# Designed miniproteins, single chains: the designs that were tried, part 49

Each design is a single chain, and the fold is of that chain. pLDDT is the mean over its residues in the fold that is shown.

## One batch from the design tools (miniprotein)

Design m1682
Fold by ESMFold2-Fast:
Structure m1682 (fold): chain A 65 residues (1-65)
Amino acid sequence: HARAVAWLQRRLGLSRAAAERVVAVIAEGIAAGLNGDQIRARLAEEGFDLSGDDVDALGVLLATE
């Protein structure tokens, strides 16, 4: 998921480790069949405040990598 990690670092200024954690949470959520709101709730539990548009964009990136 190198493109999604790079996108998060450039767009949101996240460190590599933080970007990799965000990608892992979204990928795990998609694999578990969670919707965007449920994925955002899990990201908030990890301390990440992402917009719905950012989560949707990352979901598309992860599906196309």
Scores: mean pLDDT 79

Design m1683
Fold by ESMFold2-Fast:
Formats: structure tokens, sequence, C-alpha cells
Structure m1683 (fold): chain A 62 residues (1-62)
């Protein structure tokens, strides 16, 4: 679920869930190429697959 992913990212990055949600929401306003690049960097830093991070960005837009 989205909430589980945000909690996982927060735990692995040492950030609050609120901070992660805000970061992903802002990334979601960027052009697709920049979204992919930033999601990939978050994936490398956290160990979470890039595809899961991109899915979370899309869910936060809804």
Amino acid sequence: SLDELLRELGERLGKSVATVREALRRIGTLPPTLQRGLAARLGEASGVPTERILAAIEELRA
C-alpha cells in the first residue's frame, strides 16, 4: 500500500513519513524524465525498487 511504502522509505532514508510524502508529491510535479531520475536516486539510497517509488508518485497525484 502507499502508506506502507511511505513508512518504508521514511525508515530507510531516516526521514519522517510527512517529509517523504511532500518530497514525492513535489517530484510528481516535474517532467517525466526528472521524475524517473529522482525516483532512481531515491531507490539507490533506500533500497526500494524505482518502480514502487514511481507508482507511489502516481498514487499521490490521484
Scores: mean pLDDT 86

Design m1684
Fold by ESMFold2-Fast:
Structure m1684 (fold): chain A 69 residues (1-69)
Amino acid sequence: MEEIREKVLRAALEAAKRALEKGENLNYAITNALVKTLAEYSKKNKISLSASEVTELREEAIELAEREL
């Protein structure tokens, strides 16, 4: 859990920064980065996250982007 959490948060923050520079929608960029990172992790590690864990990670990623940007 913690490893994927750090990867997701970093990917979301980087996507948010790029979206901000390009004038793109931040929430859309964050959500897409989250989904992509989770899909790649699940395929490689054969691990499935619960809907609650995914929702929590998404909320945390948005809060992190709000603090850093």
Scores: mean pLDDT 76

Design m1685
Fold by ESMFold2-Fast:
Structure m1685 (fold): chain A 98 residues (1-98)
Amino acid sequence: SAADADRILAALESLGEAGPFLLPPSESNTFWLKTVKEPVSLESIRAARPKSLAELEALLDRMRENVLKAYPPDSPAVQLMDEVYARARALRAELLAA
């Protein structure tokens, strides 16, 4: 539901690990802007107003794919993104079990 999607998104926005993904990339991040044509941040996901867990998950998957395209797999950015993604999946599992 939209309420469940909002709950997960609000929890992700509160994670320290989500810091780099809260806002769109800076104009000074030329590497990101050259590599990723459609950037996705938690702010852009919030603006999209996902109506279901499936819509939220699709947007989070796109955000993760963008990070994997822009950064090496051993980078801090990929590690932080994987932590954010794992937290989203755990919260989704908790909501579906309730």
Scores: mean pLDDT 76

Design m1686
Fold by ESMFold2-Fast:
Structure m1686 (fold): chain A 61 residues (1-61)
Amino acid sequence: MAETEAQIEQAAKEQGLPEEVLEALLATARRVPDLPPQPSAEARGQAKAALLAEELARAKA
């Protein structure tokens, strides 16, 4: 939602972060509400599996 992006922008500005870092934070925030509007059990399971796989891959960084 737009409010989440606004909060991230405000926090980054308060910390004095450069625009580059702010853009990275906004890209992450835009990913958070990226849920397909398909409330099927199959879609739910697939989405969970994909998120867990991504989290594991990112944890290695």
Scores: mean pLDDT 62

Design m1687
Fold by ESMFold2-Fast:
Structure m1687 (fold): chain A 97 residues (1-97)
Amino acid sequence: MEKEKELEEREKKIKEILEKTKEKIEKLKKEGASKEEIKQVVIETLEEIKEVADEETRKVLERLIEEIKNSDEAAEKVIKGIENAVEALKKKEKAPL
């Protein structure tokens, strides 16, 4: 069905955003960037994902962005989530298709 192609394209876009963000966060950490700078990168990433996400996911992302703006702990949890999501996506591409 055509909806499956839209889902695959969306997953591909999200994967590209997450991979780029993980690389940017790792670079910032190596350069000794502030928690505020890393937090801003996370917020920008969630906003980019929100543009390609479905309505239900957008609502979840909006809440998460607000939590991150008010909590460094929430930002750290999302960073780990992004790292884990990128690893999971890489593992799927190594699976024989």
Scores: mean pLDDT 74

Design m1688
Fold by ESMFold2-Fast:
Structure m1688 (fold): chain A 86 residues (1-86)
Amino acid sequence: MTAAERLLQALLAEAQALLAAARTRPISRADVEARYAAVQALIDAGQPALDAGASTPLGQRLRALADRILAIFEQTLAVIAEREAA
């Protein structure tokens, strides 16, 4: 496993834990938005390497991990929005 793959796996686990927490207890929207922005900036900084590796199995796995992490942050914000609307 590459350092990039290990980092994305760790970020995925953190995002999944954050989503689970948002479903069970109130969490700060501002904190989630700040973490999402930081993770997005990290993925954006890695984007040229992801684009260069897009045809490789490793590059495809890294892209899929990055996309899943961002999708989980969007789901987390949706859960918070639903709780705030109730």
Scores: mean pLDDT 82

Design m1689
Fold by ESMFold2-Fast:
Structure m1689 (fold): chain A 64 residues (1-64)
Amino acid sequence: GEEEAVAERREALRAGRRAPLSEEQRRLAADIAATLRAIGDAIDAALKAGKPLSEVPDVPLRKG
């Protein structure tokens, strides 16, 4: 009913208000994405070269 639609709307608005990423959180997400991409590239390069993963260079990891 109409009350259920209002409750869903209020919950969606609260979720939106509780989910605004701070500038720090956005930077952290970008750092994580960049790190994952670097790991993927290193693995792909090793596979193409037929080398074991232990021979790939260290990937820079950010502390959370």
Scores: mean pLDDT 66

Design m1690
Fold by ESMFold2-Fast:
Structure m1690 (fold): chain A 86 residues (1-86)
Amino acid sequence: SMREEFRRLVSRAVGHVIRAIGAGLDGDRAEERASLQQAIALYDRAAELDPSSRVDLLRQQAKLHARLGDDKAAAAYEAEAARLAA
């Protein structure tokens, strides 16, 4: 089902975020960035499956972009989340 696919995408994204945190603690910047990028891609796919979760997913993506040092992308995702929540 779409709900099961959404849940699997979110679970996989969370797994990549955990891997990114571990890589960051180990000083492995390449693995940290790769894992954060994979998490963002999975959250993008999840947001397309469940529009009702889009605001929460955009906020999660904003945090991940901030961790990547992409402050412009982080601000854009947060602004879109605020627009949809209004």
Scores: mean pLDDT 88

Design m1691
Fold by ESMFold2-Fast:
Structure m1691 (fold): chain A 65 residues (1-65)
Amino acid sequence: DALAAEAERRAALTERIAAATGVSVAQAGAVLAGITESGLSKEEISEITGLTQEQVDVAEEVIAA
């Protein structure tokens, strides 16, 4: 099931982002959605999620890996 596989992949990425940035899993999920779905700028994602722009950069690197 493609939807189940995508959900598991997003859960794994969320945990990796949280571990790499030191933020909560909920904040990591919000930044993942911001980067992949929202079309918002890095500055806007940082402002909305409460992460620094550096933490958003780390999240982008985790997603790209």
Scores: mean pLDDT 79

Design m1692
Fold by ESMFold2-Fast:
Structure m1692 (fold): chain A 100 residues (1-100)
Amino acid sequence: SMKNRILVEASIAMIYMAGAVAEDPEDREAALEVADLVAEMAENPEKAEELKPKIIEALARIKDETVRRVVIKSLENAAKASEDEKVKEALKEVAEEARK
């Protein structure tokens, strides 16, 4: 679905935006890394299992609660919009892990 593809792309764009407006350079770098890894997972669904732990590690480095919250919500939105079951499950698990 074109709509679902646009919604995944919009979710990734929101993660990039959260990184771009982060005041702390470390939060910015971590959020941008999450965005890049999610974009790679969307383009290469077969890499979902390989990329999942990398996204979890990058997300854990985000210290600003507002940046972290926007990134987690964007991951949840990307998971809901994803039509690939492996990508959907990986992004859902990343978001759930980050909320603990």
Scores: mean pLDDT 89

Design m1693
Fold by ESMFold2-Fast:
Structure m1693 (fold): chain A 85 residues (1-85)
Amino acid sequence: SEEFRQAARDLRFYAALGDVEGVKEAANRLIELVKKDPSLKEQALATIREAKALVDRNLAAGRLTPEQAEEVRKILDEAIKEIEK
């Protein structure tokens, strides 16, 4: 869906920037979309794992602080656990 594509794009974008509040908002949108349509579960998990990889890459490149990376990873890990229920 367009809503899913937008939430996935936003999650990757905000994760790459270390925008904690943006990541929370986009992750919550993905969780709600998966609750409405469980067929999206695999795509949502793949999107969150991509976002985690972007955080790790940008931390290694010096584009994120360790504090930003830790906060974003925590949100992404919580979203994975919520979706895997």
Scores: mean pLDDT 89

Design m1694
Fold by ESMFold2-Fast:
Structure m1694 (fold): chain A 96 residues (1-96)
Amino acid sequence: MVEEKVKKAEELLDKAIEAFENGDYDRALQLLREAVEVLKEAAKTGTPLAKIAMQRALGRLDILIRQAERDGNPRAVEELRKLKEEVEKTLKEIDS
């Protein structure tokens, strides 16, 4: 079940990146929110696989934040930073 949730989150992240690259920021943010929720469910297990998936999500969010900054989209930057904070908070909770 954890492996299945991580796979679903990774698929959602890939779709979000594709939407972001196509300039569909609203769709990308929606898919990222769905991916974060799936990762939060996986994180409840406390497994190394869930932690690694969350760390990968943080890396992808950092790339997207830099891209949104280059594109001059302050709303996307703000929403992506909020999602990053949510992932960081969840990761801290499972490491505590």
Scores: mean pLDDT 83

Design m1695
Fold by ESMFold2-Fast:
Structure m1695 (fold): chain A 69 residues (1-69)
Amino acid sequence: ALSERDLAAARAQVAAAPDATRAGAAAVHFLLSSGDEEAARRLGERVKAAPDAAAGREASLQTLDEVGT
């Protein structure tokens, strides 16, 4: 099972990402590693629709927060 440290690392990677695609990739990698294929799929669609890096980072962080509860 992935730990809170792995989640914190994923959040840090998302926050440091230069664009929406890189932010989404970091979050999707964590979600797939956690076994949440549906959350990963939905986030992938949201990231493709993101107009800029900030929107991609926000969608990615929101998805990680929802799974972390």
Scores: mean pLDDT 81

Design m1696
Fold by ESMFold2-Fast:
Structure m1696 (fold): chain A 69 residues (1-69)
Amino acid sequence: MLSAAEAAALGAILAELTANGKARVPAADVLAAAKARGVDATALVAAADTDGDGTVDMATLARLVTAQT
């Protein structure tokens, strides 16, 4: 499971990717960026891959990263 620090790192990655106007991003790009920050996001990215095509819905990923309350 992700720690708060790992969630923060993924949140920063999401901000970078969504700032470029992308609602969906290749899962490989998210995983590579997370690995660069020392985060294993494999399960989180798989949960956010709503199309099963290797593309991640950034809104879904953001909800999973920031936790739902």
Scores: mean pLDDT 70

Design m1697
Fold by ESMFold2-Fast:
Structure m1697 (fold): chain A 76 residues (1-76)
Amino acid sequence: MSDEEVRRRARETIRRLRDEIAELERQLPLLSPPGQARAQRLIEQLRDLRRGLEEALRAGDTERLLRLIDEADRLL
């Protein structure tokens, strides 16, 4: 995979993570207390992945981008 292709996939993954976080945040007040706790933990994991991807993208760290994309794909 080219660096250009990895950067494109990273931007797509960041968008998907942002959309999923927004959807989970919208649903949060409608969930039971145990459901809210589970959703909040997932939101935190997705936010950390998005931050990591944004940092790796800024740094041009292709290896880290590939690892974080794989992690995001497993959670999404």
Scores: mean pLDDT 87

Design m1698
Fold by ESMFold2-Fast:
Structure m1698 (fold): chain A 75 residues (1-75)
Amino acid sequence: MKKERIEKRIKALEQFADLLEKLGYTEEASRIRELVEKAREALKNGDYDKAEEIVKEGFELVQEVVRKLVRESRA
């Protein structure tokens, strides 16, 4: 269901935040965690479209960080 899919995406963002924190990207990890909190609040309120938008922003941020990490090996 939609709720389960959104929850999985939120978990993925949490996992990325943990990984980034271990790599020393504390500021980026903090920003992602903030988006995770907002997405969970929207989900609790039943605002699935709002939660989806917030999750999308989180993945955009992850993509930006990934670009920095794979700058040299981009195909």
Scores: mean pLDDT 79

Design m1699
Fold by ESMFold2-Fast:
Structure m1699 (fold): chain A 106 residues (1-106)
Amino acid sequence: SIKELELQAQIELGIARLLIGVAKLLVKKGLDPSPVIERAIEKLEEAFRIAVEIKKKGGDPSKLLQEIIDQGETLKEIAEKAGAPQSLIDRIEELIRRVREELSKL
């Protein structure tokens, strides 16, 4: 059901928020946040997959898509400040681009 998909997407976004918080803490401690950033990207990508499925079932994913963009932009800022691998930054940028494209079609 759409409600079950919305709950699953919120769980994935909640995990992404926690991982973003951990990445910020690692940066403050002078530790490499790259493994945590990669896990956060995976959670945002899963939330995006679920948002697309909600749209296909006739639901409105606009709030989920906006939250993915907001979290993705925060994650990109952390990755850039930490000097994370360009491949991770590119992956975040591509995710934000795809999410913005889907949001523009609503």
Scores: mean pLDDT 92

Design m1700
Fold by ESMFold2-Fast:
Structure m1700 (fold): chain A 82 residues (1-82)
Amino acid sequence: MDKKKLLETIGLLLRVIGLQFELELLFPDDERAKAAIAEGERLMKQALEAVKQGNYDEAIRLAEEAVRHLEETLRELKEEAK
């Protein structure tokens, strides 16, 4: 049953939303932050479409890619701001 995978997907999507808010609050005028947020939104949309199709493995993969990209961008921008 896909319940465990659905909960994992939901957790990843919530993490994406949290990372997008952190990027927007800390780096509101940064073009790399804006690009990362836009890519995260694109990947979230694809993950939600995969969920609708019952393809939870693809949804998890896409959500993990979004988290990774947003976390990498946030780390780089925080390091450069020091």
Scores: mean pLDDT 85

Design m1701
Fold by ESMFold2-Fast:
Order: sequence, then structure tokens, then C-alpha cells
Structure m1701 (fold): chain A 71 residues (1-71)
Amino acid sequence: SEEIDREVRIALAEIRVAIAKIDYEKNPTKENYQDLAKAYEELAKVAREAGDEETARHYENLAQQYKEKLA
């Protein structure tokens, strides 16, 4: 079902964020930081597509903060 598909997409996006966090904590490079920012951006996109506007805004704000620190 579309509902299960959306839940799986969100769970996978959350796993990608978790992996990116671990990678950055283990090796705090600019590349790993960029990957973490991108992971938050993708999670926000998936949440918005699922109709979860509050979660989408939260992760969009996190991604923006991470991108600003890269400048």
C-alpha cells in the first residue's frame, strides 16, 4: 500500500541520517558534514511527501543550519 511505502521511505531516510551522524562523529570531515546536511534535506523531502509538514520543517531547518555552517 502507499501508506506502507511512505513509512518505509521515511524509515530508510532516518537510517541514512543515523549513518551520516555516525560517520561524522567518527571522522569529522567537511565531506561527512556535507553528507549529514544532505541526509537531513532528503529526510525533510520524504516527510513532506508523506504529508508530515511539522517533521519536514524541522529537518529543513536543520539542513539549512548545517549548510550555513559550511559557508
Scores: mean pLDDT 84

Design m1702
Fold by ESMFold2-Fast:
Structure m1702 (fold): chain A 65 residues (1-65)
Amino acid sequence: TLTLPPMDPDRLYQMVQSAADTALQLGVISQQEKQDLIQQAQQGPDAAMKQLSQIGDKINEYLAA
C-alpha cells in the first residue's frame, strides 16, 4: 500500500529528513543548515528533490575526501 513510485512527495520529505540527520551526525552541515534544508524541502516536491540531491552531494564529497 505504501510502495509508491520513487520520488513521491511523502517519500521525498522522509528521505530529506533522514539525509539531513545523517549529514548533521557526520558534521557536514550545522543544525541551522538542517533546519533550512527541511524548510526548503517543504516548499514542494521539486524543492525536496533539490535539497536531497544537495545533501547527498555533501555526504559523498565528505566520504570521498
Scores: mean pLDDT 75

Design m1703
Fold by ESMFold2-Fast:
Structure m1703 (fold): chain A 97 residues (1-97)
Amino acid sequence: SRVEEALARLAAAEATLAALLAQGVSESVIKGVIKVARQALSVGTREDALAAAEKYALEQGLSEETARRLAQAAVDRVSGLTEAVAEPLREIGDELD
């Protein structure tokens, strides 16, 4: 199920974000990366969003490994939340249903 996949990605993303916060990544940096991921996903691909989020995280002074993990979690959180909300609201029907 697309909803189940979206919820699994969201859960994994939230766990990663919580772990990074516990490890000392600031809440403001995490929120900034999530905002960048959301904006990039609205106009481009997942790959574009990952690149934009990682670049922003690196500019905030995070290590390459931490920036990559944070970018991945931010993109997964934004896309997972969007898909989890959008899929249950797809009641009008489409060509796949």
Scores: mean pLDDT 79

Design m1704
Fold by ESMFold2-Fast:
Structure m1704 (fold): chain A 95 residues (1-95)
Amino acid sequence: SADERSRRSAEFLRDAARKVYEKTKDEEAKELAEKIDEYLAGKTTAEEVEELWKKMSEESKKAIVDEVTEEKLKEGRERGVPEEELERMREQAAK
């Protein structure tokens, strides 16, 4: 369902933000992960998460997007996607 896809996408973004915080101690990544946890718990809205994302520094956004990309590529490799296709996916994400 659409709600299940939205929840899964939010969980994916939250996990990526947590990984960025664990690696770099980026406080904005921590704040995003906590806001997404609140959204998943029904304590805030998707709009509040989007507003927080828009206010984040470009450096923090890039770090989180890079983590999301790397995790998607890892999942693709685990599912047997050819390396040529994975490289194309990386190139598309870098644009």
Scores: mean pLDDT 80

Design m1705
Fold by ESMFold2-Fast:
Structure m1705 (fold): chain A 77 residues (1-77)
Amino acid sequence: AEAEQKAGEAAMEAFKKGAEEAAKKIPDLKDFLLKGAEDISLAPDALGELYKKDPELAGKTVQKIADAGGAAYAAAA
């Protein structure tokens, strides 16, 4: 559905932004985070590594992704 497509796009953009910011704070995870931002199938592994280093930042990143996707879905529905 169109709403689902917009939600997916918004969630991916939020993840890309969060991954770039997290990579600046934790350079050791840069490659993992950026790969997850380009390929959604790798996102759980990237978030898992982020959670091991900074669980608060990982939790906030997941919340922002969910909020962005949910807001886009609601606006398109």
Scores: mean pLDDT 73

Design m1706
Fold by ESMFold2-Fast:
Structure m1706 (fold): chain A 100 residues (1-100)
Amino acid sequence: SGRQQALAYIDRGIKLAQELLKKAKEKGNEDAVKKAQEAIDYLQSARDLIASGDPSLDPIALYSLRLGGDYAVEAAGILKDQKTMEEVLRLGGEAIDALT
């Protein structure tokens, strides 16, 4: 289903945000750490809302998903990780398309 596909894309996005957080901590870049943590928090929120199965929560899930993706892109940009930035953008678009 579209909801199951969205969850799969979001789970992959969370893993990328977790890798960005690890990389940010290894580099001692506090700005990237904050952005990566915000990305994880918003993507986990979106995941929980979508996993609830309640379509009335889809608008707030989409808001959290978009914001989580934006923070992950910012973290990847700070870390100069273009490949992860491109993958986050692709996964975010696919998750939004699957949910809408």
Scores: mean pLDDT 90

Design m1707
Fold by ESMFold2-Fast:
Formats: sequence, C-alpha cells, structure tokens
Structure m1707 (fold): chain A 60 residues (1-60)
Amino acid sequence: KEEIERYILNLEVMAIAAELMGDKETAEYYRKKASELRTLVNEGKFDEAKKLIEEDKKRR
C-alpha cells in the first residue's frame, strides 16, 4: 500500500519537473500513469496497482 502511494507521488513529482523543463510529452505520460494508479487505489485494487508498477519498471 505505502509503496504504491510513494510511486504515485514520485510520478506526480516527475510530471511537475518535466513540465517545468518544458517537456510536456513526458509530463503528460507521468500524469496519466499517476491517474491510473490512483484509480486502482481508490477502488481498493492494490495488487493490480502493484503489478502495473512492476510492469512499468520492467519496460524501462
């Protein structure tokens, strides 16, 4: 649970940083990922959210 919330916060921080640097595409990407994870958390789907995070980490 705390890992998911921390990851969402990190994505939101990265989105803000990218926006400040003028990288709108990267900012939008991070905002969408944070929104997807927040939706899963609000629905109580913590395992699904955790899997999404691990999948994202593997693809990078």
Scores: mean pLDDT 78

Design m1708
Fold by ESMFold2-Fast:
Structure m1708 (fold): chain A 95 residues (1-95)
Amino acid sequence: MKVNVKVTKISERKFLIELEGDGDMTKLAMEIARELRERHGAISVMLESSKNFAKLLVSVPGLSADELAALIREILERKGHEVTVTVGEDPNLKL
């Protein structure tokens, strides 16, 4: 399926990840959170979820927004998804 991913840097270690697409975005967000935890020791919190949208707050040391975006692309492409990734480095979000 086609998945649109937006990665926004909130702070040096915190990133907002937004997933949109046709299908179970909650399931994909949970799979991403699990792989980031297992590979990089990331801590993830689900902020919003529906069948076609998920929003995840991730705390992970040692990764840039571009590196995190590349990892998410790799994870989703290995699962057979077409991925479009947008990276935002200016945190204009009030959570």
Scores: mean pLDDT 79

Design m1709
Fold by ESMFold2-Fast:
Structure m1709 (fold): chain A 98 residues (1-98)
Amino acid sequence: MPQLSPEVVARLLQIAALLEIGKELEAGQLFRDLVLSLNDEELAVLRPLISASREEMVDLALQLFRSQPAEVQQQAIELALSSLSPEEQAALLELLAK
């Protein structure tokens, strides 16, 4: 699997948490900002997420997260949690426990 930066993976985890709690507009804006910030190689990895349904996007984001090296996964979790509200943090932790 292609390696992503911890910052990109953290953004995907934030999007997944927002979608899980029904903040679809906020998740959509965050995803748009992410896509616009990516280089061509990173964009190619995330391209399946662009055409995905909301449910598929959460599953694909978690699959992509779990495909990363353990060090990237740990850094991504820490970065994501630092940017989320307590409600969003709880949603993310529940998603990661599944």
Scores: mean pLDDT 81

Design m1710
Fold by ESMFold2-Fast:
Structure m1710 (fold): chain A 62 residues (1-62)
Amino acid sequence: PWEYSEEVLEGAKNNPDVIFVDGNPVDKFGFKRMEELRKQGRPLSPEGLEMLDKALELEKKS
């Protein structure tokens, strides 16, 4: 796991293209890439699928 600085985390909170999953910033580009792989029938890791599901739940709440 990577440790992010307080300044980086604050910048991510102000970026509409960033979603927080378990306190970790994940950009929409990462989620778009995972969705592309899913559409191509490529297997995703269990952790990747869990992160995608959590991101979709957060979007529904907003």
Scores: mean pLDDT 59

Design m1711
Fold by ESMFold2-Fast:
Structure m1711 (fold): chain A 65 residues (1-65)
Amino acid sequence: SEAARRAAEEEMERIRALPETKSVRFEDGVVYVEVEAETVTEYAATAILAMSLSFQGYRAEVRLL
């Protein structure tokens, strides 16, 4: 739906704003997030936020750089 698409776009923007996020790319219904984190806690926080996109009908894949 339009509402779900808008919510997903807003969540992607929030993920982009995190200091540990290096890139966010959307391709073929999948959101790819690249994270540069010095601690497990920083990585986990970003990955949890990225996984919230799955509740909007998108698949998210998080990569630690």
Scores: mean pLDDT 72

Design m1712
Fold by ESMFold2-Fast:
Structure m1712 (fold): chain A 87 residues (1-87)
Amino acid sequence: EIAKRAEEVAKRAAEVLPEVARAVAREMGLSEEEAEELAREAVKRVEELGKKIVELEKEGKKEEAERGVKKLEEATEEAERKLEELK
């Protein structure tokens, strides 16, 4: 369950983060190149967090894994809401 949730939220984040980064960069007057760098870093961080959550579950640290996946889900939902506002 936790591993599946981590996989699902990482896929959602990878879809929305580039668009949010581009929209924010445009509003702030940043370059497209800067927007792509921010998006790439955010995706990499989400992938690392997802891997750590899966490893915590494998090690039997279910409470830590649950906390981690919930935080990641909350952050992804916030990014999705921000993207909705930018449309």
Scores: mean pLDDT 77

Design m1713
Fold by ESMFold2-Fast:
Structure m1713 (fold): chain A 72 residues (1-72)
Amino acid sequence: MSDLEIDQAGAGAIARSGASAEQLREAAGELSGKDPNKYSLGELVEAAAKKLGVDAVGLAEALARRLRELGG
C-alpha cells in the first residue's frame, strides 16, 4: 500500500466520523491489538502501521492532516 493510499484512507475515516484524537488513538489501538490507555497515539500508530505493512510516519501525517481539516 502506498503512502498516498494511507493518507486517503486515514483522511476519509476521520472525515466520515468526525473522530477526535482520542477516538483515533482507540482505533489505532484496536488495529495494533494494544490498550489505547496504556500507550501514546504515536506508539499505537507505529504498531498499526507495522501490522498494515506501511510507514508509520505517513500514517501519522494522514491522521494529523485530516484532524486539522475538521478544526481540531
Scores: mean pLDDT 61

Design m1714
Fold by ESMFold2-Fast:
Structure m1714 (fold): chain A 90 residues (1-90)
Amino acid sequence: MKSLSEAMLEFRKIILETLNEAYENNKDIEKDKELQKKLGEKIIKLFKEMGFSEEAIEKVKKIFEDFINGKISINEAETEIAKIIEEFMS
């Protein structure tokens, strides 16, 4: 099993890489539905590869659904997903 620190680093890396892609392409992550979907798919893949429970994966899917629908910001989504990582790994 990967450690909490490794899980958090990989998660943060995916967020930063997506934000950098948005910046380099002069796009807003809060408005670009394609980048939002790609981000969600990468995080879900990470959670599956790390052996997170189906419950944890469904919570992450719900957070990305809310983010894509404009109900929460990227910062709120990042915070909620980090809580799920801590809850599962602690």
Scores: mean pLDDT 81

Design m1715
Fold by ESMFold2-Fast:
Structure m1715 (fold): chain A 81 residues (1-81)
Amino acid sequence: MTKEELDKLYNEFLEKARKAIEEAVEKGMTDEEIRQLFAKIVGEAVDKARELGATDDEIAELMRRLAQEISELYKEAKEKK
């Protein structure tokens, strides 16, 4: 898998996560429910990357990048309310 394909996949799932987090916070979901939502989104990104032929190292880096940014988006969403 190329770096450009990984970056495209990262941006796609990051946008999906942003929308899902904003909706979840708006609905008053618990921190635990939101963590489960993050795990689902990251899992979907991993599955798609694997289908596209990503290596285990590329999948690990994608998971790390998504987990970090999703955590920041969640903090921002909580601070806006």
Scores: mean pLDDT 80

Design m1716
Fold by ESMFold2-Fast:
Structure m1716 (fold): chain A 116 residues (1-116)
Amino acid sequence: DKYLELLKHLILFDKDGDGVITREELKEAAKELGIDLSDEEIEEIIKTLDVNGDGKISAEDLAHLLFHIFDKDEDGKISREELLKEMPELKDYLDLIPGEEMDEEQFIEFVKSLMK
């Protein structure tokens, strides 16, 4: 799914360290992955992820969606092994993962650490 690959890429894309993805940054991240998104598709992604209604995607918005996608067992936790299976590129950030499993709150803080 091209949208899932885009969402995963966004965690590591924001090199400015502000923890927020703008419309323009979302479009540029899609280009890096070779994904052609229309302006309408970009607006729909923002509307879906922008829980705060500020027109931007926060680390919290992104982490919330990804956690529920990765938590296939619906046990409210994601293991280190499961996370690395879904995102092998996080291998270089293992020291930021607090133990063997994370709940949603811990995952949000982890994503904030990656985006800041």
Scores: mean pLDDT 73

